# Designed miniproteins, single chains: the designs that were tried, part 63

Each design is a single chain, and the fold is of that chain. pLDDT is the mean over its residues in the fold that is shown.

## One batch from the design tools (miniprotein)

Design m2190
Fold by ESMFold2-Fast:
Structure m2190 (fold): chain A 74 residues (1-74)
Amino acid sequence: EVKLTKAEIEEGLRRAREWLEKNKDKIPESAYEQLAAILDRAAAEVAASTDEAEQAAVFRRAGAEIQAIIDEIR
């Protein structure tokens, strides 16, 4: 059981956003917009939060939402 630090969560979100940018030409525009919005919202919520449990919950929720969209992409 490893706790994610705010820095680790922010790095994870940054890496996910970089992946999305590198693959934007391979993703339908509507899916790209949804994924970008989820990542940008999660990054803002983590940055604004001072609670480790909240930060981890935001990261996990964003990851689940992103995975669901990726699984539904053609």
Scores: mean pLDDT 78

Design m2191
Fold by ESMFold2-Fast:
Structure m2191 (fold): chain A 69 residues (1-69)
Amino acid sequence: SVEELAEKILKFALSLYPELADNPVLLEKVKEKARELAENYDPSIDFDTYAGNNVIPLVKEIIENTPPL
């Protein structure tokens, strides 16, 4: 399901950037983008390849464009 895939993407992001858990604004933005990535996922592509190619650049963009609390 989209919900299960979004949760997997979020867990992958948190495994690389555990600091996201400490900032609720960043965490919410990452959750929203994880859902967007899940909705646009092509099931012909394996999860690890999709997550590796999309999560790192997306998290960096969110961090750079989110004002401090």
Scores: mean pLDDT 78

Design m2192
Fold by ESMFold2-Fast:
Structure m2192 (fold): chain A 63 residues (1-63)
Amino acid sequence: MYNTIADVPPSSAQVGDFILVDINGQIQRARVTAVDSSGIDIQIIGNPLYANPRSLKFIGKVK
């Protein structure tokens, strides 16, 4: 499962990228599953359970 980051523009993120996101002060790894003009969809990798983070901040690519 994945979350849509509606308020974060798809800067340099591409589908299949691994990125770092700040979720309520906790840095997590995520994989980009979709990118469009409205934002990006991600899947949290550091947490095996699907999470719907309230505060999500794109930090950068892990690659």
Scores: mean pLDDT 56

Design m2193
Fold by ESMFold2-Fast:
Structure m2193 (fold): chain A 61 residues (1-61)
Amino acid sequence: MQKLGLTLRTRRQELGLTQEQAARLLGVSQSTLSRYEKNLVTPSPELELKIALYLSTGSSR
């Protein structure tokens, strides 16, 4: 897996989210998020910003 896909999957697992739940937070379908996690498709620039914000949620502890 490429770094972006691995990072998305790892972050989702750390948050205890299903692919469907994480996809809803990003405003995409579950299948689209699965493709991003496998790095099969490139997200749009707007979605890349949403992903960056999602990933920048720091550990609260």
Scores: mean pLDDT 72

Design m2194
Fold by ESMFold2-Fast:
Structure m2194 (fold): chain A 93 residues (1-93)
Amino acid sequence: DEEILKELASKDPKEIIDKVKEEVRKATAPYVDESTAEKLAKEFAKLTEYVLEGLRSGDFEKAIEKYAKETGIPKEEAEYTMKQMLKMLKSLV
């Protein structure tokens, strides 16, 4: 569990972000137009950046607060969303 988090934090963030964008585009392409798929890919990429920042800093709580403040969503919702994204990223390593 901790080893997976360390491996994820040590990987090139660009490679992880590019993989997330590609997977989101592939998953959404049958259901939405290309413009909407691109917007969703960018949103998930930005969310991934916050998660990776939290892992690298060792202060995931602070990363959640930053995400909530910058997006305007409630902290509780930001925490849930970032934790779900982290679970998804763990499955990619």
Scores: mean pLDDT 79

Design m2195
Fold by ESMFold2-Fast:
Structure m2195 (fold): chain A 71 residues (1-71)
Amino acid sequence: EVEEKLKKLVEQMAKTYERVRGEIDEEEFLKTFKERAYKLAIELGASDEEAQKLAEEGEKELRKRIEEIDK
C-alpha cells in the first residue's frame, strides 16, 4: 500500500508539473515532491530509513517523467 500510494503521488505530481511547467523551477518542484513523499511514507508507518529510500526512488521516477514531458 505504501508503494501504491507513492506511485499515485508520482502520477499526480507529474500531471501537476505538466500544467505548471515554465512557471516553476524543476529542482524546487522535485524538492517539494521529496518532502511530501517522505512525509507520506512516515504517515503510512514506514521507518525513517525506508521513507528516505522510497522518497529517493519516487524522486528518480518523477525526474524521468519530467524529462519525458520536457522533450
Scores: mean pLDDT 79

Design m2196
Fold by ESMFold2-Fast:
Structure m2196 (fold): chain A 81 residues (1-81)
Amino acid sequence: MAAELQERIAEALRSRDREALLAVLREMLAARVAREKASAEEVARAEALLDGLADEAYAYVLAHSAEIEAEIEAERARRAA
């Protein structure tokens, strides 16, 4: 579920585990692809983009970790209310 994925992302950010963060992102992409019945070509392009942007994505998430964590907590509060 989305909440579980958000928690795994937050944990990876706290641990600064780049590989764990990328693994969650790839899992999210795979789940999206499965739901949308994307073609093999679309999957290959998305995977190549993820791999090519892995360092940039990690750097972006680290730079915005406080904002991302705050949004995750706000989302949890909204679901709990």
Scores: mean pLDDT 65

Design m2197
Fold by ESMFold2-Fast:
Structure m2197 (fold): chain A 80 residues (1-80)
Amino acid sequence: MKEEFEELLKKIEELISKYDPERAAQISRVLRRLMERDPELALEVAKKILETLKKHQDDPEKAFEEIYRLLAEAFERLDA
């Protein structure tokens, strides 16, 4: 699980960095925070983010909007 998450995070960073390296770093930090609180949810969200990036490579703004939505929904599902 942890190794699978790290591989997904690497791919996500590589794909985003070609458009916006600062957003790549920010999204990685948010996903690592999610991983520390809920590893299963973090893995699920990372997989969805990678799919979103692959689908919207020709429209990075749409990809980022969907990524931020997925991250916001994930954190809303976490109890304090």
Scores: mean pLDDT 80

Design m2198
Fold by ESMFold2-Fast:
Structure m2198 (fold): chain A 80 residues (1-80)
Amino acid sequence: SVRDSVIDGLQSAISLLQNGNVDTALLVLQTSHRLSHQLPDQQVSQQVQSYISQAIQALNDGNVDLAISYLQQGIDIARQ
């Protein structure tokens, strides 16, 4: 499902970030952001998109821990 693909993408991005692979994590997050637009619940879709965008901004600012926190919140919302 689109939901499972988004959750898997965010989990993969967290693992990449924990291993110091920021560049690949950003590519995965860009794909997950595009897929999050296809989530069937509009409110969930918008919240997940917001968390992914905030995570990307945190990575651009060099804050990996903050990015992981946002991605964990995005996963929790996508699981609802």
Scores: mean pLDDT 91

Design m2199
Fold by ESMFold2-Fast:
Structure m2199 (fold): chain A 92 residues (1-92)
Amino acid sequence: MEEEVLELIRETAKLLIEYIKKEKLDEKAIEYAEKAIASTDLEEAVKYLIKALEIAGIGNASLLEELLKNKDYEGLIELLKKMIEELKKILE
């Protein structure tokens, strides 16, 4: 379960980096997204992804924090998959 969430966080963060580069957003968001990709701890990975999303101006960061706090791994998986789908649409 936790490894599945970590893999989705890594995919989300990679797509987020591409989005930040395409839209010429704040480079600090890339730094935090790279930290999320490098994290082996779920709480740390989510923390860095949230910071990257906030700097990039993408919503729903607070929902990621709430789902993690409640150990709602199914909710985290669903939200991350939705974010991946939306980022892929923007990058097309």
Scores: mean pLDDT 84

Design m2200
Fold by ESMFold2-Fast:
Structure m2200 (fold): chain A 77 residues (1-77)
Amino acid sequence: VVPHEPIPEELRKKLIEALTEMMERTEDEGVQVQLAVLISLVRKGISLDVLLETLKDMAEKNPSIREDLEKIIKLME
C-alpha cells in the first residue's frame, strides 16, 4: 500500500547518506550540484513518489551514476 505520504525517517536518513556518498565520489560538478539539490529536497520533506520519479529521471539523464541511483531506488521499492 502506497498512500501519498512523507518519506519514513529511517529511509530518509539512508537516502541522505547514500546521496552524500555519491556526491563525494563524483568529479562531475553538474552531477554534484544535482545530488546536493536532491539531498536538500529529501531533508525538506519531498514525498516518496516524487523522489522516486526524480531519481528515475536523474538516472536516465546521468549514465555515469545510473547504477548507484538504481541501488537507491531499490531501497525505496
Scores: mean pLDDT 77

Design m2201
Fold by ESMFold2-Fast:
Structure m2201 (fold): chain A 63 residues (1-63)
Amino acid sequence: ELEEQLKKELERIKEEGERAKKMYDEFVNIRKNYSKDPVKAKKEIDKLNKEMREEALRAAERS
């Protein structure tokens, strides 16, 4: 049934989402460490944000 398949996919997405969140948190921590070079920190954060948005857009198109 659709319900069981949905449940399985939901769990997979949830686990992958938590992993992505952890990676984001690590980049935020890097920004704090590179506070001495705000330009570099901003570039890295901006790049990550852009990549995440592009990935979400691509995934939506594939749907």
Scores: mean pLDDT 68

Design m2202
Fold by ESMFold2-Fast:
Structure m2202 (fold): chain A 62 residues (1-62)
Amino acid sequence: GDLLLRVAAHDLGVSLETVRRLLALIREGRYDEVLALLKSLGYSDEEAQRLLRGLVDLLRAM
């Protein structure tokens, strides 16, 4: 749902387009690319891994 994407974008401090791209990478099993993208946004390795888990849980809820 659109609402879940908007909440995720707000929580991550990024655009809806970025959240959609992250979820697309997760659907494809491209987790290393998700971690690299999150780190490029300024997140630490630990923060990126926690966010990846949250995005996977979000995708399962959709």
Scores: mean pLDDT 80

Design m2203
Fold by ESMFold2-Fast:
Structure m2203 (fold): chain A 73 residues (1-73)
Amino acid sequence: FIDEAKAIVEEKLPADLAAEAVARLDAIAGSDLSEEEKRRQALAVIEEAIRRSPGSAAAELLRAVGELLEKQR
C-alpha cells in the first residue's frame, strides 16, 4: 500500500509537496505500527496532500487513491 501511495503522490503532486508526502510515508513504513495503523496514517498523509494541492492534482489524487483502495479490498 505505502509504496503504491508514494508512487501516486510523486506522479500527481508538485515536486516539493511530493517530497514532503514521500518522507512522511517512508517514516510510517519504517515504524513498528500494525499494517492497519500504517494504512490509516498513510491515508491521513494523502488527505493532507489533497487539501494542499491545486484542484486538478487533488482530483487526480482522489481518483488514484480510490483505485488503490479498491485493489486493497
Scores: mean pLDDT 77

Design m2204
Fold by ESMFold2-Fast:
Structure m2204 (fold): chain A 80 residues (1-80)
Amino acid sequence: MLTEEERKLAEELKKEAIEYADKVFQDYMDKQGLSKEEAAEAALGEVLRRIDELARTRNLPSIVYRKVREEVEKYIKEKL
């Protein structure tokens, strides 16, 4: 179970990652003419890469990193 501080950090990072995913998804459709399915796949790759980079550069606790990555991946696969 996450500590209160880890839970808040995970919630903030998840919110930022989802907002970025929505933007990237829309940009892939509008600027590159990708289908919704192709844009969702491209957004998934880009957003997960960004989360992995943030975890490395900020030395995020592994439990926070894994939770954010899992929940953001689920959002993109189920909602986009």
Scores: mean pLDDT 82

Design m2205
Fold by ESMFold2-Fast:
Structure m2205 (fold): chain A 70 residues (1-70)
Amino acid sequence: SPELRRLRLLAEMEYGSLLVAAAILKLSGEEETARELLRRRRAQFEEELSDYPEIAADFTARVDELIAEI
């Protein structure tokens, strides 16, 4: 649906923002700060998308992969 497509685009935008922030922190040697930021935002966004579990699951899985790569 158009609504689900918009929500997926918002999740992609959020992921992109986190990817950039984590990359900057990692380049600055602040790896623990990067992990903490990703963990907090993962939990917040999962709660924000509680009515859309498929989108929430896709988002949280991608953030978990990003955390594991730091």
Scores: mean pLDDT 85

Design m2206
Fold by ESMFold2-Fast:
Structure m2206 (fold): chain A 81 residues (1-81)
Amino acid sequence: DLEKLQKRVKELAKELLELLKKYKLQLNPEAQELLKLIIEGDWESLFELLYSKRGSTYDKKLLLEILKERLEEAIEVLKEK
């Protein structure tokens, strides 16, 4: 379910932001913009930024699954430091 995956990715992005604030870490500007779009739930702008051509077939579910895995990995690394 795409909506459940979007909700989970948004929750992970918020958790990552809290950990970054806790450890006083700053992301580069591109990563900050991606994180902002995820937290705001602006999925259309996120997909457009990553896939800049109108009419391009992209697997939104696969992209969100990749983002979920990357966010979970980043959170675990920060928690174990």
Scores: mean pLDDT 76

Design m2207
Fold by ESMFold2-Fast:
Structure m2207 (fold): chain A 95 residues (1-95)
Amino acid sequence: SVEELKKRVEELNKKVDEIQKDYDAGKLSFDEVKKRLTEIYKEALEIIREALKLGDMEVLNEAIKVLQKIFNIAYKYAEKEGKDPDEIINEIRKA
């Protein structure tokens, strides 16, 4: 349902915010951040597919924003860790 997809995307946003908070607090390694962002990326793609089937453009747009947020965080943290951001983003996308 539309309401169920909306709850799922809100849960993903909370998970992304928690990853960012925990990494910034020194509680997560970059490898753990990459792993968790990869799982959220896969879940967001599933929500996008279901939103398209239901014609739910609001949930579709919110799920796309989650993908943008994941890539922005991955880029920022890759730079901080001295990694190539494009390589890290490609690793997340290919997993």
Scores: mean pLDDT 88

Design m2208
Fold by ESMFold2-Fast:
Structure m2208 (fold): chain A 65 residues (1-65)
Amino acid sequence: SEEKVEAAMKALRERLGLTDEQVEKLRPVIEEVLAEHPDADVDSPEFILRVLGRAAERDPRALQR
């Protein structure tokens, strides 16, 4: 759901202080995690950690400033 992806991006931005550009880079990872766990609560710490873990495995430099 696009609405769930948008909500997840907002949660990551607000909880982790990420910029819109950094959150946009995480969009494919968010979509992948939501496809694997469609009932996931996007505001949960568990969901956020899953997204960050998956992103770090794919490109550990993606979140470096």
Scores: mean pLDDT 76

Design m2209
Fold by ESMFold2-Fast:
Structure m2209 (fold): chain A 109 residues (1-109)
Amino acid sequence: SEEELNEAVEALSQAVADEDYDGFVAALKRLLELLLKELEEGADKEKLQMELLALDHGLEEIKENSKNERLRKLAEILLSGDKSKLKDLTPEEQEVFELYLELRKKLNY
C-alpha cells in the first residue's frame, strides 16, 4: 500500500539521518520487499520505476555524503550491480542486494 511504502521510505531516511547501519539495512529490505509485492499485485510499473529512481538518488547521496563508512560502502556496492561483491557481504546484506537487483531487472523490462 502507499501508506506502507511511505512508512518504509521514512524509516529508511531516519536510519540514514541517525547513521544507524543496521536500521538502514532492515528498512531498505522492507522497502524493496514492498516494491516487489506491489509489482506482483499489478501496480503501475512507471510509478514503481519512479520509486526506484528516488531510491537510487538516495543511494548516490549516501555514497557521496554519508559520514558512516558502512553506509557509503553498501550504497556503492548496490549501485555497482557487481555480483562479484556478494562474497564480501553478510547474508542479510546479500539478501538486500539480490532484492535490489531483482527489482531493477523487473522494472527495466
Scores: mean pLDDT 85

Design m2210
Fold by ESMFold2-Fast:
Structure m2210 (fold): chain A 77 residues (1-77)
Amino acid sequence: SIELEKTKTLMYIIAALTDIDVRKRSASPAARARLDALEAELVALSRELMTNEHSSQELQDILDRVDAIMAQAEAIV
């Protein structure tokens, strides 16, 4: 169901936010500023998800955007 897909998408965003928070705790000030920006993008996605109605394709687009954000986080050294 769309409700289950939305719940899974929200849980995926929460997991990503948790990963960013862990990365921030040991990051340099410069790396932390970059991680803060990515965290803000994830928070914006969670608000978009909770505010609007979504099709399965639009939920997949949100998941793809989360994956792109997490790839950027992985590249922060």
Scores: mean pLDDT 88

Design m2211
Fold by ESMFold2-Fast:
Structure m2211 (fold): chain A 57 residues (1-57)
Amino acid sequence: GDAREAAEAALAGGGNGGAAASAGMGWKDQDPERAYRGALQAGGTEEAARAAREAAE
């Protein structure tokens, strides 16, 4: 995965730009938990959050 995929997953789940940035940062830091939490905090679905976490790995 890449930072863009993590960010796009957060946005697709109904997230805002801040959540997308958090997901991308999780990817850069090799921190799937940050990507997952960022997507969920944006109001994204569990499926979108899992996609963000997988992209961050």
Scores: mean pLDDT 67

Design m2212
Fold by ESMFold2-Fast:
Structure m2212 (fold): chain A 85 residues (1-85)
Amino acid sequence: SILDKIRELLGKLSRQQLLKVIDKTLDILEKEDPDLAAKFSDMLHDMVWGRSSKSQMIDRIVDFLGTLDDSIREKILKVVEEILS
């Protein structure tokens, strides 16, 4: 699935690359639906205050993306692929 590909690729990223994916994901969500961007931002705030590990951050990001349309998931997969290349 698209989510399985995203999870695999996110696991290969450095912390700095993961933060770049997060930033670009927020930009995509703001353009698609500002309410989704706000929910994603709230989740990120909770992860920072919760002292989440990289693995825990990836799990929460993938779970969030699992609630979204495949069209948005495909856009985010493309971003992850571009950052890895």
Scores: mean pLDDT 82

Design m2213
Fold by ESMFold2-Fast:
Structure m2213 (fold): chain A 85 residues (1-85)
Amino acid sequence: SPVLSPLEQALYSLGLYELVVEEKGEETEEELRAARLAAQNARNLEAGKPAAEEEAESPVSEEEARELARKYYEKVKEELEKKKK
């Protein structure tokens, strides 16, 4: 799925992503860029329009990228917790 990096998906599925991120304590611009791209891809898929926009390659503000990634993680986390009994 073109939403999160394979590494992030694997770690999140195991419920270890938060522990790894907190232990590492390392959040670089590259990681934010990856989250930004994943969020944009998710929105495009949900919109049902596979048309790529050149502006999509433009740097989205760091704050917007964090908000989009946060909402995506929150949605996945909520569904994971709801599924868990």
Scores: mean pLDDT 51

Design m2214
Fold by ESMFold2-Fast:
Parts: C-alpha cells; sequence; structure tokens
Structure m2214 (fold): chain A 82 residues (1-82)
C-alpha cells in the first residue's frame, strides 16, 4: 500500500489524517470515514483536499471501498465549507 504510506508520511503531523489512512489500510472503512468527518469538522478546506488525495491513492491501490469512503468524506467536507 505504497500510496497510503506516502499519505501517512505527508500528513504525519495530523493525527486524524494518519488514523484515517491506517483505518483504510486495515479495511476499517467505517472508522476511516469517521476520522475523515472529524477532520472536516475541524478544517473543512484541509479535509476536502485530503479526502481528494485519499480518493486518488485508493484508486491507485485498487481499493474501491476506500475510494467510496473518501468520496463520502469529500462530500461531507464540501457541505461544511459553504
Amino acid sequence: MAKYDALIKEYSDDPLAVKAIKALKEGNYDEALKYLKELADKDPQKASIFSNKVGGASLEEGDVKGYDASLEGLLYALKLGK
């Protein structure tokens, strides 16, 4: 899961972002979505950028369920950023 590991490194200073990617790597999609939503509640703009990057990484990893979780997180963040 090299693309997920790259995101963990990029967002290492953000504990919610790190937890979201670790949950995706473990196949814990409900937990991943929970952390994506918590990130969006704190910083909708950062969360929308992060969720978009997670979606790209999920597609490159062939993780369709990870992509679905990232899309739900992105839509949640975009709704808050109005």
Scores: mean pLDDT 84

Design m2215
Fold by ESMFold2-Fast:
Structure m2215 (fold): chain A 100 residues (1-100)
Amino acid sequence: SEEEELKKKAKEVLEEFAKKVEEITGDKELVEEFRKEIEEIEKESKSVMEFLKKANEKVLEFMYELLEKATEEQQKELLKVYEEWKKKMAEIKDKVEELQ
């Protein structure tokens, strides 16, 4: 279904975000924990909309944790990655809303 394709696209965007965070921080363990938390959110979510909402909340929480541990240079790179992720996720959310 179109909703399943949008969910798949959201997961791809989340994985690209995770890979970029790993490249910036070098913290593989923290990123693997984030991936596991996203998988649990997917399992527990009853709809694509609920998944997107909860994943958005988790990414924001993760960003606060990352910024507290990051150098000034890493903070600039992380904020850029977060803005790109926000833009891509907003496009997916708009398409999911069009299906309702």
Scores: mean pLDDT 86

Design m2216
Fold by ESMFold2-Fast:
Structure m2216 (fold): chain A 67 residues (1-67)
Amino acid sequence: SEKYIQAAEEARKKGEATAGLVAAYEALKNGDKEGAIGGARYAREAAEETGDSGTLRAAEQVIEKAE
């Protein structure tokens, strides 16, 4: 879980919402629900900060699917 959450947090710091979303998808692929939710939350925050509505929607869907 930590690995994907930290990757998404680093991506957010760089304004790379899409990279954070990729980390969340990898967590889902590996059955790591906590990593997927944490990673997607950082991707959502980065997308909100940059106005990336597509990535925002995708991050919200990852959170919903992982719950």
Scores: mean pLDDT 80

Design m2217
Fold by ESMFold2-Fast:
Structure m2217 (fold): chain A 80 residues (1-80)
Amino acid sequence: AALEEARKHAERAITAAQQGNYDEAAKHFERAATLAEPVNPKAAEVMRQAAEDAKNGDFKRASQAARYAVELLEEEIARR
């Protein structure tokens, strides 16, 4: 649940950034980081970096960081 919720927030953040709503994107990235922290601290740090990039209006960097964090979360979900 938490990892899936974190992924949904990351996807919403990317969508908000694409629409030029960087403040909304940053909030969603920060929420994703909070949800990911107890499971994957590295993904949470990457999401916090994405939030900072979004606040600076750097959509390319924010998107790259978000995709990397999602990959880390997907890897965690795939572990058995």
Scores: mean pLDDT 80

Design m2218
Fold by ESMFold2-Fast:
Structure m2218 (fold): chain A 84 residues (1-84)
Amino acid sequence: MELPIVRAPPDAPLDSQVFAALAEIEYAIVRKYSKNPESEAVKKLAETLNKLIEVAAQDPNSPEVKKLREERKKLLAEIDKEDA
């Protein structure tokens, strides 16, 4: 089964490729250790990471990247709270 996290395009900047790899690892860890890996928060995390990878590959300094980083942080906090 392919992970729902999209990898950065091979021609993307190295920073974007590294971020995509870290996002894939983060999602795999969260899903493996979450008490509810099929929760809405975990699903939204995958969607947010995919959008962040795409937008960051185009313009890492865009307002959308900052918004997606904040959304990711909130989703991780929500998952951590549910796992407590």
Scores: mean pLDDT 71

Design m2219
Fold by ESMFold2-Fast:
Structure m2219 (fold): chain A 75 residues (1-75)
Amino acid sequence: SMAEEAKRYKELFKRAAKEALLEMGVPEETAEKAAELIAEGYSSKEISEKTGIPLKTVEEAERRATERVREELAK
């Protein structure tokens, strides 16, 4: 169903965002929290303010996550 597809997309996006943040040197606990907020649709600025991660780092993590999820769904 479309609802199951949306849930799967959200989980893929959350995992991709966490991986991107970890690659950029964000600590695991902070990366997990930020990835959850990204997947829930919070703005990059709000995520930066809530987690202390630099705004540019959050924006880059969202970019990488979006690219990776698009690549996964194209298979």
Scores: mean pLDDT 85

Design m2220
Fold by ESMFold2-Fast:
Structure m2220 (fold): chain A 100 residues (1-100)
Amino acid sequence: DIEDEIKKKLNEAKKKIYETLESQREVLGDERVEALKRIFDLVDKLSEILKKNPNPTEEQKKKLQEAANYIREAVDALAEGKPLDEIRSLIEKAEKAINS
C-alpha cells in the first residue's frame, strides 16, 4: 500500500530529525536548525494531507510519494552535513510536490 509506505517514510524521517537534533544540536548552527524545522513542518503538512484524504487518486499518491522521498533525502543530507544549498533545494522540491 503506497499510503502505508509514505507513512513509514514520514515516521522514519521524524525519528531521524529527532536523532539529528539530539546528537548534533550544538554543531548544526542556526541556519541548519532552521532547515531541520522546515523539514519537520513538511513532514507534519504531508501527514495532515494524508489524514484529510485517506483515499488519494493515483496521481495524488505519486506526488505525495515524491514529496516523502524529497523529505527523506533532505533529512539525510542534513544529517550527513551536506551543503545548505543542496538541503534547501530538496526542501523546495518537497514543497513543490506537496503543492502541485
Scores: mean pLDDT 80

Design m2221
Fold by ESMFold2-Fast:
Structure m2221 (fold): chain A 96 residues (1-96)
Amino acid sequence: DELKKAVEAAVERLRALGEDELAARVEAEFQQSYPVLSEEDTAARVVEALIDALDAQGRHEAAERVREAYAEGIRENLSAAELVERVTRAAAEALR
């Protein structure tokens, strides 16, 4: 399951940065959404949860980088797994 692997990698990357709250939000949203929702809808919910958590922490620049990465990924017709990887990488770069 490529989406599950991408989410697990995203959670691991965030935890490696000490971003335990962001990692927990991503993991919780994935568990809530998948496999009940489609892969595309699950990815959208995970991305929204990450953006909301970043904004709640006052990290508005990182939240905007995630929004931009997601929009670019949609334009490139990326898979759900590729979208999760792209936005998590953007968040990690913005946070450090």
Scores: mean pLDDT 88

Design m2222
Fold by ESMFold2-Fast:
Structure m2222 (fold): chain A 84 residues (1-84)
Amino acid sequence: GVEELVQAVLDKKNSKLIKDVNAGELLAALKADPRIESAGLNVPPDAVVDVQANPIKTIDRDFVLIMAVLPDGKVRGGVVYLKP
């Protein structure tokens, strides 16, 4: 669930696709962790989405891409910045 995706973000690992996640609960859990500087996801907070985390090693700060699949099949992106 939410905890599996948060752990993948913190570990800087690719997650499996995690199904039926509440977007607002995920964002709240990410923002609550003191190791996370900022988290955003371009979906409504009441949306139930399928989510995957993918770490990106292209900048001088820790960065994780979140990909979310909405119930209508549309894909939305999000970004999590970890503290240096």
Scores: mean pLDDT 80

Design m2223
Fold by ESMFold2-Fast:
Structure m2223 (fold): chain A 68 residues (1-68)
Amino acid sequence: SSLLEEVRRRVEEAVAAAKSLEELGARLQEIWRDTLARHPDLSAEEVRALEQVLLEAYVRAAERWAAA
């Protein structure tokens, strides 16, 4: 969906810009809250898909920074 693509793009920008996992976590929480506020009619399945995108990005970044 166009929404899922937009969220993925915003997540990628947040990952590239963040200087720490704490900052990334805060940016991802902002994306999450903003997306839900703008789309109050999302189904439970759509909400879970968006949550998965955010969680996967955070885990991937955490693994990369732990290996550095």
Scores: mean pLDDT 84

Design m2224
Fold by ESMFold2-Fast:
Structure m2224 (fold): chain A 100 residues (1-100)
Amino acid sequence: SSADERLQAFAAALEAERDRLLAEARRNGWSKEEVVERMIRRFAEIARRVLGLSEEELAALTRALREHAAQMADAPVEELLDGLAKRAVLLLSELLDRRR
């Protein structure tokens, strides 16, 4: 379906953004906390653009990702960012299923 195609495009965009953020973090010497906050913000921007999320849905996504990041606080940054990307895809898959 077109929703499944959009979710796949979202997942691909998140993977590309994760790799880009890791490269930028190494180049700029960003802290783990700064990388996580930028990742969550960019995921929200991609979700708005690709899936057309409402402000309420974006706020819920952002909150859930911050909670997940807190649970992974001791993980290496690469593992934490991978976890956030997977969590975002899962949450949006569930959201799109609820819209049906």
Scores: mean pLDDT 82

Design m2225
Fold by ESMFold2-Fast:
Structure m2225 (fold): chain A 93 residues (1-93)
Amino acid sequence: SKLEKILNEASMTLGSLELGLRTLYVATGDPQYKDAADIVRDAEAQIIRDPSKVIQHINNMKTRLRQVLKDEKVLSRIENILNEAINKIKEIE
């Protein structure tokens, strides 16, 4: 179904981002990466509870990530990945 494809795309993308951010936290001890990973995990939970608003949840997550991530390279890379995921989800809808 279209819903399963949307949930799979969101789950794969956000799960990968959360893992990457948690790995950066373990490597650096910098709390910005833990805070960012927690934001991504929260967005994953929101998408599962209300998949009809997947794009809204991703955009809200992007806004929250901009507030906590001071690492501009990591932030830019994540925003690009999320924009690609939004485009793929729009093609499925």
Scores: mean pLDDT 89

